# Designed miniproteins, single chains, continued (6), part 5

Each design is a single chain, and the fold is of that chain. pLDDT is the mean over its residues in the fold that is shown.

## One batch from the design tools (miniprotein)

Design m20150
Fold by ESMFold2-Fast:
Structure m20150 (fold): chain A 90 residues (1-90)
Amino acid sequence: EAIDALRDIAGIARQVAEETDRNKIASLVTAAGVLATAAIMAGADPELVREILRHVKAAGDAVEAGNRTEAQRHADRAISLAEEAIKKLE
């Protein structure tokens, strides 16, 4: 279901912003990519889902760069966009 995949992506965005392990960040970003594909296939707006994924990846990059503030900004944006995508499917 598209809504479940979008909720899981939002959860991943929250985890990425709080993560310290690089291997776990890479794993979470990869999982978000798989869930993004599943959400699109289940009927979610492809452009909106791609924007969500872009922010999840940017959050991961920011954490790896040591920029926690930027990571949180991207994670918050990904969560907001996921909530918007879910609302459009209701």
Scores: mean pLDDT 86

Design m20151
Fold by ESMFold2-Fast:
Formats: structure tokens, C-alpha cells, sequence
Structure m20151 (fold): chain A 61 residues (1-61)
């Protein structure tokens, strides 16, 4: 669920709770490719980190 996705993002990628909740919200509202693009361009993540963040969120949602 959402809380499991947030915890996994914090533990695997070292994101803050606020950052992890933002990733989950983007993944719930946007197509995968759009969420990845947003996280790279506006979120300051590398492409590899953004793709992994979306994968983690999708796995636990």
C-alpha cells in the first residue's frame, strides 16, 4: 500500500518522508514515463534513481 511504498523509498533511496510521499502521489496520478520525466527534471533525481523510485512505488501500491 501507500505507506509500504513510502517506507521502501526512504530505505532503498534515502529519500525523506516528504520526498517519498511526493513520489507515490506522482505515480498514482501520472503515467509511468511522465512521472519519471518529472522526477528527473523537477525533482532533481538521476534517471536511474527516478526509474527505480517509480518501480518501488508501483511494486508496493
Amino acid sequence: GREEAVRALMEELGLSREQAEGVVTLVEQLPRDVAVQFLVREGGLSREQAERAVEIAEEHL
Scores: mean pLDDT 85

Design m20152
Fold by ESMFold2-Fast:
Structure m20152 (fold): chain A 80 residues (1-80)
Amino acid sequence: MLEKRKEASRYIDKAEEAIKAGDYEKAAEYAREAARAAEEAGDNLLLAHAYELLAEALEKLGREEEAAEARARAEEARAA
């Protein structure tokens, strides 16, 4: 569990760096890995953060429907 939380945090950092670099495809990839690790860890705050980053990356890619779904997942995770 602790190792999965650390894995999620590392992928969140990578996703944030990719967003700053304008590499939105890579940011979405890292955010998905972060969400997976956060879910395995049972950490709803990390899961919400990962989905927020995924939504931002997907918006920048013009994938609005998928971005909206990611935001909904972030909201669900924060409410849990």
Scores: mean pLDDT 86

Design m20153
Fold by ESMFold2-Fast:
Structure m20153 (fold): chain A 55 residues (1-55)
Amino acid sequence: SALEEELGLLLAELGRVSPELAERAFRLYQRAMEEDTEEAYREAIREARKLLEEG
């Protein structure tokens, strides 16, 4: 889906910044996949963007 694709791109970007951020981003992805809802993916995208701003 478009949300999964957007999240995937953010995870790739975080992974290029540092291994620490890559691990945190991967955990966000796992959580979203477990719930498998649009709301969960949107929340993960918001958190991933926040990590990118902080890193």
Scores: mean pLDDT 78

Design m20154
Fold by ESMFold2-Fast:
Structure m20154 (fold): chain A 55 residues (1-55)
Amino acid sequence: METIKLVAMHDAGLTEEQIEEILKAKTKEELEKLSKKTGMSVRALESLRNALLES
């Protein structure tokens, strides 16, 4: 998880708070809100969340 978090922060410019919001997001509406806030697509956020949840 730590390595994937560091890659996400570096490649996508995400903050620790945004990563925590991605981990907590379960609905498409929450991911759409984060998509607008981060500039990432919903699909990219779903892929990142899945990678972060896989230990």
Scores: mean pLDDT 72

Design m20155
Fold by ESMFold2-Fast:
Structure m20155 (fold): chain A 56 residues (1-56)
Amino acid sequence: MSLTVRKLKAFELAIELIKKGYSRDQIIDTLMNKFNLSKEEAEEIVRQAESVLEVK
């Protein structure tokens, strides 16, 4: 799986986990473990997901 596809799937999962009420730290850890992302990459994805949900 390409890095771009992994990041897209991680972003989709981050939105779902935020909606389910998981903490930011739990979401970051889940994305790192499931998609083999760095902490920095996972944090950026969570930040983007939070920003999208904030405007809804």
Scores: mean pLDDT 80

Design m20156
Fold by ESMFold2-Fast:
Structure m20156 (fold): chain A 81 residues (1-81)
Amino acid sequence: GKMISKEEQEKIRKWSQEVFKKTDEELKNISDPEEKRRLLAKTIADVLISSLLGIKPEELKANYTDDEIAKLVDEKIKEWF
């Protein structure tokens, strides 16, 4: 089903806030505008992927390769078709 529980929604919200806080701290140490844009784009992608898969960003990074994440995303997208 498309509807996730209130508990899962709150969990995803907290993950999103944590990831954005870390990105904000990293941005303070970056001077290159292109590097800042890449970091922001990566943070947005990580949050969206975590929300889609129901897996928190740090767990996704610790337990999955980029190829494995791509396969999980592809399978989730197929559920919408």
Scores: mean pLDDT 74

Design m20157
Fold by ESMFold2-Fast:
Structure m20157 (fold): chain A 74 residues (1-74)
Amino acid sequence: MSEKLKKRLEELYKEAIEKAKKLGDEELAKKLEKEMEEDLKEMEENENNITLQIGLILRAIGEVLDLELEEKKK
């Protein structure tokens, strides 16, 4: 379970980072890369805390959705 959630988190952040780069927002892309590293480390340290892991996934989904809204505005 934990390994699949880590992979999903990475996929979500990579999608968000690519969207930020396409929008020309290099600062946001770097911020998202740091958040990805921090969230992955937090998942690794809290492998048995499923509530925390779900929370981190929801946060990553929020980042993707926010960038989708920005992309559609342009």
Scores: mean pLDDT 78

Design m20158
Fold by ESMFold2-Fast:
Structure m20158 (fold): chain A 59 residues (1-59)
Amino acid sequence: MSPKLRAEAEAGVYEIAGAVALVLGDNEAAAEYYRKAAEVLKDVDPERAAEYEALAEEL
């Protein structure tokens, strides 16, 4: 299994958790999950990592 594929899978889990937190009205938890997704993607997909960081900053 490639490190990139694992990182993308982990980021996907955090993205789903963030979306669930938003539905529940917990913007603070959603921001934390999006930041974790960004951290996991930082070394494998910096462009997507920056997008998640921007989402977290807006919450």
Scores: mean pLDDT 81

Design m20159
Fold by ESMFold2-Fast:
Parts: C-alpha cells; structure tokens; sequence
Structure m20159 (fold): chain A 87 residues (1-87)
C-alpha cells in the first residue's frame, strides 16, 4: 500500500531538520541521504539499507516485521526524492 501524505511529510521534516531525530545515528543517516547528488545514489543507499535489514530479519527469524519496514522505507524514499528535487 502506498504511504500517506502525512507519513511522507513527517520524513521530509526530519530530512530537512536531521538534528530533531531520536538518535545521533539516525541524524547521521538522514544527513547522508540529503547529501545524495542523484535519485540513483539515493536509491542505492536505501536499497543497501533494505538488503541489510532483510539479512538481519532472516538471521533473527523476524521476517514478519519486513512489511512494516518496507512501508516506512517507501515513505522515506519518496520524502528524500522530494527534498532532492527542491535543490
């Protein structure tokens, strides 16, 4: 299912203000996304994150959580593309 406009807008706000993130690690990752020079670079960063999440979920037996992760990743991807397009 497609992310809602509200979910996308929350990620846009967080990408524009990474320091408001709940952890320094999340803030650093958001800064990495906003530093991307192209949609292809952005997609590569997010695809690598998903691949690592899938491997970890399989190792931990938590694959049932992947749909929720994918939904938020889709919202983040759309938000990051919006922020990139504003440059």
Amino acid sequence: MAPTEEEIEKWVELLENPETADSPETAAFLRQLTAAKSVDELDAILDALRDRAVQLARQQGETDRLPAFDHQLDALRLAAKIVLAKK
Scores: mean pLDDT 80

Design m20160
Fold by ESMFold2-Fast:
Structure m20160 (fold): chain A 73 residues (1-73)
Amino acid sequence: YSEEEIDADVYRALGEIYLALGDFAEKQGDREGAIESYEKAIELYEKALSIVPREDDQAGLEEARKRLEELRK
């Protein structure tokens, strides 16, 4: 277990948290909060993937991007 792998795991966990926060914000009708959370999730998943490419992280990135695209004009 390297420092790089730990960093990837941290970014992944934060990405999952922000994806969940975005989903929660949408359910509350907070469109702006949802957009901000999905943007953060995208950034964090991209960082995780840049360190260790994993299929689950790619799926999370694509879900966040899809949600953000549906909310943005």
Scores: mean pLDDT 81

Design m20161
Fold by ESMFold2-Fast:
Structure m20161 (fold): chain A 64 residues (1-64)
Amino acid sequence: KQAALQQGLVDAGLTLYTVEGWSPQDALKSVEDAAKALVKAGKLTQQQADDAIEEARRALEEIS
């Protein structure tokens, strides 16, 4: 359940970089903003949001 939301954040960040041509920094900022919104909505804990952001950052660094 939460794992699907975390993976969705990572996938969205990668799509912004690879498909939409955003910089890795702007793509990661979008992931951070989305993760914050999910925490505010009670769908993710802060720890789960932080884990998803860290995974997205690593994935973007690896492919950029």
Scores: mean pLDDT 81

Design m20162
Fold by ESMFold2-Fast:
Structure m20162 (fold): chain A 92 residues (1-92)
Amino acid sequence: AEEYNKKGKELFKQGKYDEAEEYYKKAIEIDPNYAEAYANLGEVLYKQGKYDKAVEYYNKAIELAEKYLGVGHPLVLEIGAKFLELAVDRVL
């Protein structure tokens, strides 16, 4: 799972959002509880303009991170910050 997530992050950094999406989906296929991969997929979907799907994946990432890592974990805070950015964009 980590290898696909890492490859997705590299592609995302290069602006290859469609390819990054495919790799994050592969990471989730291998580990359905991989909170970071859900968060990264949400960010890719946001960059593609798929805001409703991005919100769904961010919510799933927060749920998984809270369940397995705890509500105060840095990943939960990072995902929450991304979600707030996306929510503001959708309200405006």
Scores: mean pLDDT 73

Design m20163
Fold by ESMFold2-Fast:
Structure m20163 (fold): chain A 80 residues (1-80)
Amino acid sequence: EKELIEEGKKLIQEAKEAFGNSDFEKAIELYEKAAELYEKVKEGKENLAETYELLGKLYEFLEDYEKAEEYYKKAEELRK
């Protein structure tokens, strides 16, 4: 589903902008929404892994190391 991948990419760009503006709650919400869209399509597997890595980095920045580890592990499992 090409449209879901493109919508996810737009959400990732918006999430990165929110993070740059220190709106971390919005950035998390947008990344989680993008991940949900990528989960719906087999072609989105790589985009999903990248999204989980971005969530991991964001939670690490917020010093939520447990959440960061969970997301990094999810990204690694997708790339096996």
Scores: mean pLDDT 85

Design m20164
Fold by ESMFold2-Fast:
Structure m20164 (fold): chain A 84 residues (1-84)
Amino acid sequence: MVAELFVDTANQKVTVLKDGVKVEVSRYAPGVLEITVKESGTLRLSADQDVNVVSNRGISFYLKAGEVREIEVEAGEKLYVQPA
């Protein structure tokens, strides 16, 4: 399944544009959002500004504002998103 998520770093929230993979979002640290993946699938991520994304599975990438990145995720994976 595929989900589309928009990361709003200014308001520290995630908007689900297309439901397909269940996720939970929390504030991890000042300026850092934690996205917990509850189901395996594909996430399509975009953000309101340039961000760095780091996974607890060792995936790391830069995401430019307005660009969409597809990633394969597994249940229990955590993504940390912070302004670049």
Scores: mean pLDDT 84

Design m20165
Fold by ESMFold2-Fast:
Structure m20165 (fold): chain A 100 residues (1-100)
Amino acid sequence: NAYEEAIKKNPEDAEAWKNLGRYYFSKGDYEKAAEYYEKAIELDPDSPEVGRYYLNIGKAYEKLGDYEKAIEWYRKAIEVAPDSPIAKENLKKVEEKLKE
């Protein structure tokens, strides 16, 4: 895996951790996806992409059925990108599932 080799060479490369998170999300490994996006945020918290990382972590927890964690991460996405409708729409859908 080219992304894993990149991390071995430079474990502080936030973009490589983001790419690894996206890769594992595409493979259905949502726990690893969330972990690697969280690592990308830790290494580069001021990234213009940080709102997307929060959104993707929320989606990962939603796929895992952890709706409470999904809500937490969607709220963080809204805080950094309040004008983005995607995080608000996803939050509403998960809150509706939690009521069932």
Scores: mean pLDDT 82

Design m20166
Fold by ESMFold2-Fast:
Structure m20166 (fold): chain A 68 residues (1-68)
Amino acid sequence: SELEKELLEERRKRWEELKELALNDEEKAKELIQELLLEAGQPALKDEELDAVLKAIKEAIASGTEWP
């Protein structure tokens, strides 16, 4: 339970950071997206793929949808 709470809190902090960066600093947002994917064991994305992910995140923010 404690570990689950800590993982959920870390996920929330990362999502809040990503939302702020997506609106205020696109380059840092792309860097954070890349870091999160690599930490999850996913391959590195190309710049145009990162742009597509960033666009989707901005659309989610604009619609008020939470994206974990």
Scores: mean pLDDT 76

Design m20167
Fold by ESMFold2-Fast:
Structure m20167 (fold): chain A 107 residues (1-107)
Amino acid sequence: SKKKELEEELIKLFEETIARELPKFEKEEKELREKAEKENKTVVYETARAIRFTGYKLDTEKLIKQIKNEKVREYMLKQLEEAKTLAEAEALYIAAKEVLKKEKEIE
């Protein structure tokens, strides 16, 4: 029962962190894309975005793999696999850090 309560708390923290952070990163990504289009730097922007997306996915995976709770880890890895945008990857990175920090505090 205590293990299941911890699992539910960590998943809720993950989901609430994404809900809070994702709109911020989506706004930033949209503003940067619009600026790149106005400055005729779309190719440079898309290249930098793709590199950053890959980097955030790899760093987020490393954080998630440190989570000891198997069900929480598997759930978060699935969400990371489904991420398609830089904003989603950045939000998942923040969420993974918050969950890992919370799990370590409960130990």
Scores: mean pLDDT 89

Design m20168
Fold by ESMFold2-Fast:
Structure m20168 (fold): chain A 69 residues (1-69)
Amino acid sequence: MKEVEAANLLVAGRILHAAGDFEGAVKAYERAIELDPNDAEAYRNLAIAYEKLGQTEKAEEWRKKADEL
């Protein structure tokens, strides 16, 4: 199911984030959102990863999208 694949990508993103691979975390979370666009947690985690990369504008964009779900 797409939801199971999305959940696995969320776990992968969290592992990458914990390892300090914020670029890898962004890619994992973006793919999770493509598979399950209604998961607000994926949007919030993507925003946090962008914030860690210093991409403040993108972080705010994704937080706003999470709040609108």
Scores: mean pLDDT 82

Design m20169
Fold by ESMFold2-Fast:
Structure m20169 (fold): chain A 74 residues (1-74)
Amino acid sequence: KVEELRKQFEELVKKAIDASKAGNIEEARKYLKEAMKVADELTKATGGDPQVAARAVGEILRIIGEILDAELKA
């Protein structure tokens, strides 16, 4: 289950970034929300592993940055 949550998280991060770069802000926000939910589940499933939590936060901040960049350029 942990491995599946990790794959789901990685796919959602990719979809959010791709949507942001395409200017599909609403779709990017949807994937960001889903990625945040999966990140929480993944962190809980690993017993609060600090490395897992740090990677999840880093990827989420990257998505937020891309969304903000796309909105500011619109």
Scores: mean pLDDT 82

Design m20170
Fold by ESMFold2-Fast:
Structure m20170 (fold): chain A 60 residues (1-60)
Amino acid sequence: MKDVDLDPTLSLQEQADKLRSLGFSDKEIEDGIRLRGELMRFQGMDRSTVEKIINEVLAK
């Protein structure tokens, strides 16, 4: 799990870009974005929607 101070108003795409700028690897970014997506699911977003968003962000 990643303990990184990310602005919650940023989109997952912007959060991924910030992680890259902080020196995280593509694998670390993927892990962090997937964890963020799981948090979104706990906020009431369904799993299939979260997975689609994560895959879209990671494909860019």
Scores: mean pLDDT 69

Design m20171
Fold by ESMFold2-Fast:
Structure m20171 (fold): chain A 55 residues (1-55)
Amino acid sequence: MSKLLALQKKRQELARYIADKLDEVARDFARHYLPRVRERGAERGLAELERTLAE
């Protein structure tokens, strides 16, 4: 038995928890990318996005 093992377990749990949260944040981050794409391909991108979003 060692205190290090408990700490390692805690770290692993935290890593997994963070990974899960990161996945969700990654999706939210995608939304921030939209404005950039919109501006770049303005009308073209908008039309395509509207089609995708509609479905």
Scores: mean pLDDT 67

Design m20172
Fold by ESMFold2-Fast:
Structure m20172 (fold): chain A 66 residues (1-66)
Amino acid sequence: LSLDERIRLSRRGHELRVKGDEYDKQGDYEKAAQLYREAARLYREAGADDSAREAEKKAEEALKKG
């Protein structure tokens, strides 16, 4: 992956994480978890391992609420 590709993937991951946070606030935990998992996948591909782990943890926490 080029640096530009890593930046693009990381930005998409961040956008999905933000959407996940909004669904979590609305009580749609299943949708939030789905978005967090996809964000984690994109962060992982970008090499943003800490952000990926945080998103994975958020997905697990959302599923525990539903």
Scores: mean pLDDT 86

Design m20173
Fold by ESMFold2-Fast:
Structure m20173 (fold): chain A 59 residues (1-59)
Amino acid sequence: GEEAALAIAEELAKTDPEGGALIRTSLERAKELGVPNAGELVVEAAKETFPEAVARALA
């Protein structure tokens, strides 16, 4: 969940710093709002938008 989302943000930031920041900010906002499974939801959204970064981060 959360650890995977942060790993994806770090991997994405190497080529797209704004994309990496977007993932981190989305996770932080979801956690602040008390969204259940915030990390899992962010990972699922990232799989649709940044599939290559997800594959590299979770390898």
Scores: mean pLDDT 81

Design m20174
Fold by ESMFold2-Fast:
Structure m20174 (fold): chain A 64 residues (1-64)
Amino acid sequence: MLPDLDEVLEALAAMYIGLLKASKLTPEEIKEFGERMIDLLKKAGASPEVIERFKKEVEELIKE
């Protein structure tokens, strides 16, 4: 059985957070890349739950 689209997009979002965390980007750059990823997730049809979770994780990265 193929995984649900939301599960795939959630996994992609989690991987992206890991990349941002490892990248040594500034808070401003993290915010910019996070906003671009949120746009991509919305266009890909991610649920509000997946988008909200990703937003919270970006917020925590910006807080250090």
Scores: mean pLDDT 79

Design m20175
Fold by ESMFold2-Fast:
Structure m20175 (fold): chain A 94 residues (1-94)
Amino acid sequence: EKELQEVLDYALKLVKEYLSEEEVKKTEERVKSQKTPVRGIQVALEGLAEHPDREKALEALEKVGEEVSKVDKNSIDASVTQVAVGSAIASVRQ
């Protein structure tokens, strides 16, 4: 099964793909300051949710959610991360 560190690495890849160079640098610095992969993913999701193009924000957030779904279903950290994805998607839709 996929580990949360692999999900974080994928979320950072999406940050580089979807965000501007300035926002990528800001998001990566904030992720590096986090103590756990869960907190790192939450910071990356916040950055992706602030994308000015709503459609691109939703596309990126949904891709992170799909990767989280591949993590162990019994993981509390995976469940917390999936809730964070859902919250980020909901914030963009408003």
Scores: mean pLDDT 81

Design m20176
Fold by ESMFold2-Fast:
Structure m20176 (fold): chain A 50 residues (1-50)
Amino acid sequence: MDPGEEGLRLLEEGIEAARRGDDDTARRLFEEGLALLERHAPELLYATRP
């Protein structure tokens, strides 16, 4: 998968971790996923340039 899809997977894993009560893991996964999306698929995060 490309890095943008990997970023989306990390966000989904973060949601799963939050459901289990692993808040620290969820936050880390969200931050990593967002970082990948910002670098490789910013259009999935922003409608316009921030």
Scores: mean pLDDT 73

Design m20177
Fold by ESMFold2-Fast:
Structure m20177 (fold): chain A 81 residues (1-81)
Amino acid sequence: SKEQLEAETLLALAVMYLHLARVDLEKGDYENAIESYRKAIELARQAAELAKGVNPDLYRQAEEIRREAEKLLKEAEEKLK
């Protein structure tokens, strides 16, 4: 379905932002990494909303990426202490 393709695209973008955040962390750019994690969370949330009731597996994958991004965001914020 179109909703499934859109959700897949948004999830791919969320994964891309997780990768960008990792690159920023390696450079010591915690502020940019935090921003990228926040974008990943938002994109994963949108993917989950679109997948909800359409593709349960895609919904679960989107929620897993959202949870991982939230975990990584908190770890990055802790490093600013």
Scores: mean pLDDT 87

Design m20178
Fold by ESMFold2-Fast:
Structure m20178 (fold): chain A 85 residues (1-85)
Amino acid sequence: MEEERREKEEIERLKKEIREKAEEALEKIKKLLEENDGKDLKKTLELIGKALQVIGILFDAERTEEVEELERLLEEVEEIIKELE
């Protein structure tokens, strides 16, 4: 029964970290979209694509109880943040 509690705590920690990183990514995307102000359609579409990808990660994170999948989703959102820098 101790293993179930530890797994649940790790899942909740990973979901929280994913939400935090996703919020950071979406805020960065929002600022970049505001700075671009429709001047570059290709950049606008790329940023919208990244925002949709982050939203998808958030939905997948809420749906899963698998630590390995959550770790993968965390890596994906961190990679998006790096691409925005």
Scores: mean pLDDT 82

Design m20179
Fold by ESMFold2-Fast:
Structure m20179 (fold): chain A 94 residues (1-94)
Amino acid sequence: MRFRVELTLKLKPGATFEQVKEAVVQAARDAARETGVRLTGLRIEKIGPDEVKVTLDVEAESEEQARRFMELLTEKLKAHPVIEKAEGKLEPLP
């Protein structure tokens, strides 16, 4: 099954977009490995001076597996020193 995960990230003062991209790529790979989802797409966009939108397309066996991936990814990003807030939503794809 295919799902889209959209994250909105609020950056801490002094964090660079490059640091955030590295954090997102690493956290997404780690979360995918730990949950067993397959990453099929990743897009990272700066939407404000301290705000980033992340769009991840994933293949998962169930919605529950995709949701676990989103929750784990969000938790990993919240723990990163450059991220102030992380909010995620999950959407099934046709």
Scores: mean pLDDT 85

Design m20180
Fold by ESMFold2-Fast:
Structure m20180 (fold): chain A 62 residues (1-62)
Amino acid sequence: MREGVPGGNPRKGASVEELRAIARRTIAAVAERNPQLTPEQVAAIEAAVDAGLAALEAREAA
């Protein structure tokens, strides 16, 4: 059954570089809106995202 909702998750057709830029911008916005997050927590999130993107890039280069 089609509901015609225009809020679907964007497809992973973007390049890893574009995804990295989006992730960096999103993390920065979240950190700014949540000042109770420690710098260590923000750094851990950035490291996890970078590791995930590196793994994706390695797979895509296959």
Scores: mean pLDDT 71

Design m20181
Fold by ESMFold2-Fast:
Structure m20181 (fold): chain A 85 residues (1-85)
Amino acid sequence: SEEEIKKVLEKARKEILSLLDKYNVPQELRDKVEEIFEKALKGEITFEQAAAEIMRLLDEYNVPDELRAEIMRILRKAFEEIKKI
């Protein structure tokens, strides 16, 4: 259901934003990631589009490889959970 998909997205959002906070990323990056999740939660973009945009932003801001890998893991887990709904 759409409500179950939203719960998966909200969990991924919380985990990713917490990770960005832990790594002290620029506020602008954090805000842009939050905006992407808001668009996905409103159904304005697909999860696949949101994930692609997030990964693009991480590359643009030259985040550490460990942070990039952890975020990719969270996004892949969320995608697998959505596929089961």
Scores: mean pLDDT 86

Design m20182
Fold by ESMFold2-Fast:
Structure m20182 (fold): chain A 56 residues (1-56)
Amino acid sequence: MSEIAEAVLRLTPPEALAVLPELLEAIAKGDRERARALIERHFPPEVAARLLALLD
């Protein structure tokens, strides 16, 4: 969980900052389905692919 949380903090673009607290909460709770949905909806495809690889 530390690795994905650190990657989210480092890779979150300005357009996705509004969902950052909700995404970090989903990761902290181990809610991978919620985290995946937030990443897919709010992050650019290049960043989303990198973050989704870390959720597996």
Scores: mean pLDDT 78

Design m20183
Fold by ESMFold2-Fast:
Structure m20183 (fold): chain A 80 residues (1-80)
Amino acid sequence: SEEIRQQALEQLEKGMQTLLSRSDWKDILEGMADTWLELEKDLGPLAREIADFIREAAKLSKEEAAEKLKALAEELLDAA
């Protein structure tokens, strides 16, 4: 739904800004992945896929992680 899509985008933007401000950004991404897994009850399998995507980003460079998270935000907008 439009409401869920907007909420997901806001969470991703918040996470991105947090990453840009902190040296422990990898730990933050792992925490975000855990939060998305908790949303599985509301968003179904999509939440698990998002969590896995974020966890993978945590293993990359900061620049690559930012690019990957931006791509995820675009996919969530397309998924509605």
Scores: mean pLDDT 75

Design m20184
Fold by ESMFold2-Fast:
Structure m20184 (fold): chain A 75 residues (1-75)
Amino acid sequence: MTELQKVQQRTWEKLDELHDLWEKYRDKLSPNELSLVDILYRTGYWNRSGSLEDTKYGLELVERAIEIIKRSVKK
C-alpha cells in the first residue's frame, strides 16, 4: 500500500468516526461549534483525494473536527 493509499484509508475511517460523533452529539454543540465542525468536515471531505499533500491536509481537518466534538462532550 502506498503512503497516499494509507492516508486515504485513514481519512475514510476518520470521516466515519466524525459522522458517528456528529449524529450522537450534534445537539450538545454550540452554534459556533456546529458551524466550525461543518466547515472542517466539508473542506476535509473535499480534500479526501488528489495529491498526498491535499489528502494529508484533509485528514488533519477531519481530525480537528473530531477533537472539537470530543472536547465539547467532555465539558
Scores: mean pLDDT 81

Design m20185
Fold by ESMFold2-Fast:
Structure m20185 (fold): chain A 62 residues (1-62)
Amino acid sequence: SKKEIVKIEVEINMLEIAVDTEKYVLPNLDDDQQKKAEKVIESLEKRIEELKEEKRKLEENL
């Protein structure tokens, strides 16, 4: 439904902001903290791609 698509778009936007925030902090972290932050970024980016795929499937069924 269109309402579900809008909800997914909002979630994607929020996660993209979270990724940008993590990337902004990276230069201020030590090597171990940077590796941990990179894993967080990878997890967030994976979630964004999953949501984009869900959105595509919903749009195909409109």
Scores: mean pLDDT 85

Design m20186
Fold by ESMFold2-Fast:
Structure m20186 (fold): chain A 65 residues (1-65)
Amino acid sequence: MEQLREEALKAIDAGDFEKAVELARELWKRGDYEGVLEIAQAAVDKGHYELARELAPAAEKYLQK
């Protein structure tokens, strides 16, 4: 679980947004909604708002519980 978060953050740093989206979806399927939120926040912090918007819908379902 933690390894997937780390890989997704590295993908964002490398500009590999396609991989970051794939890893975020894998985290979602595994129930790591906090990890998806962390990745979305990292995308916002780096100015990748479109990426963050694509990631955020998956995390929003977790927040609604």
Scores: mean pLDDT 72

Design m20187
Fold by ESMFold2-Fast:
Structure m20187 (fold): chain A 66 residues (1-66)
Amino acid sequence: MARVVAKGLDPIGATAVALLGIGEGGRAIVSGEEKNTVVVEGVSPEAARELAELAESSGGTAEVEE
């Protein structure tokens, strides 16, 4: 299982990443740190890549950890 740490997200981007992470069976934590930070855990590596791509398309940065 993988985790994704996404930063620099606006509220809409943060919500989208969190909801998709939960939809993929993961856990999501949203904080106001660094504009908004979202940590998604317990997803597949495929889902983690999709979440990272979504975060980047929302103007943020994302790091995938296995």
Scores: mean pLDDT 81

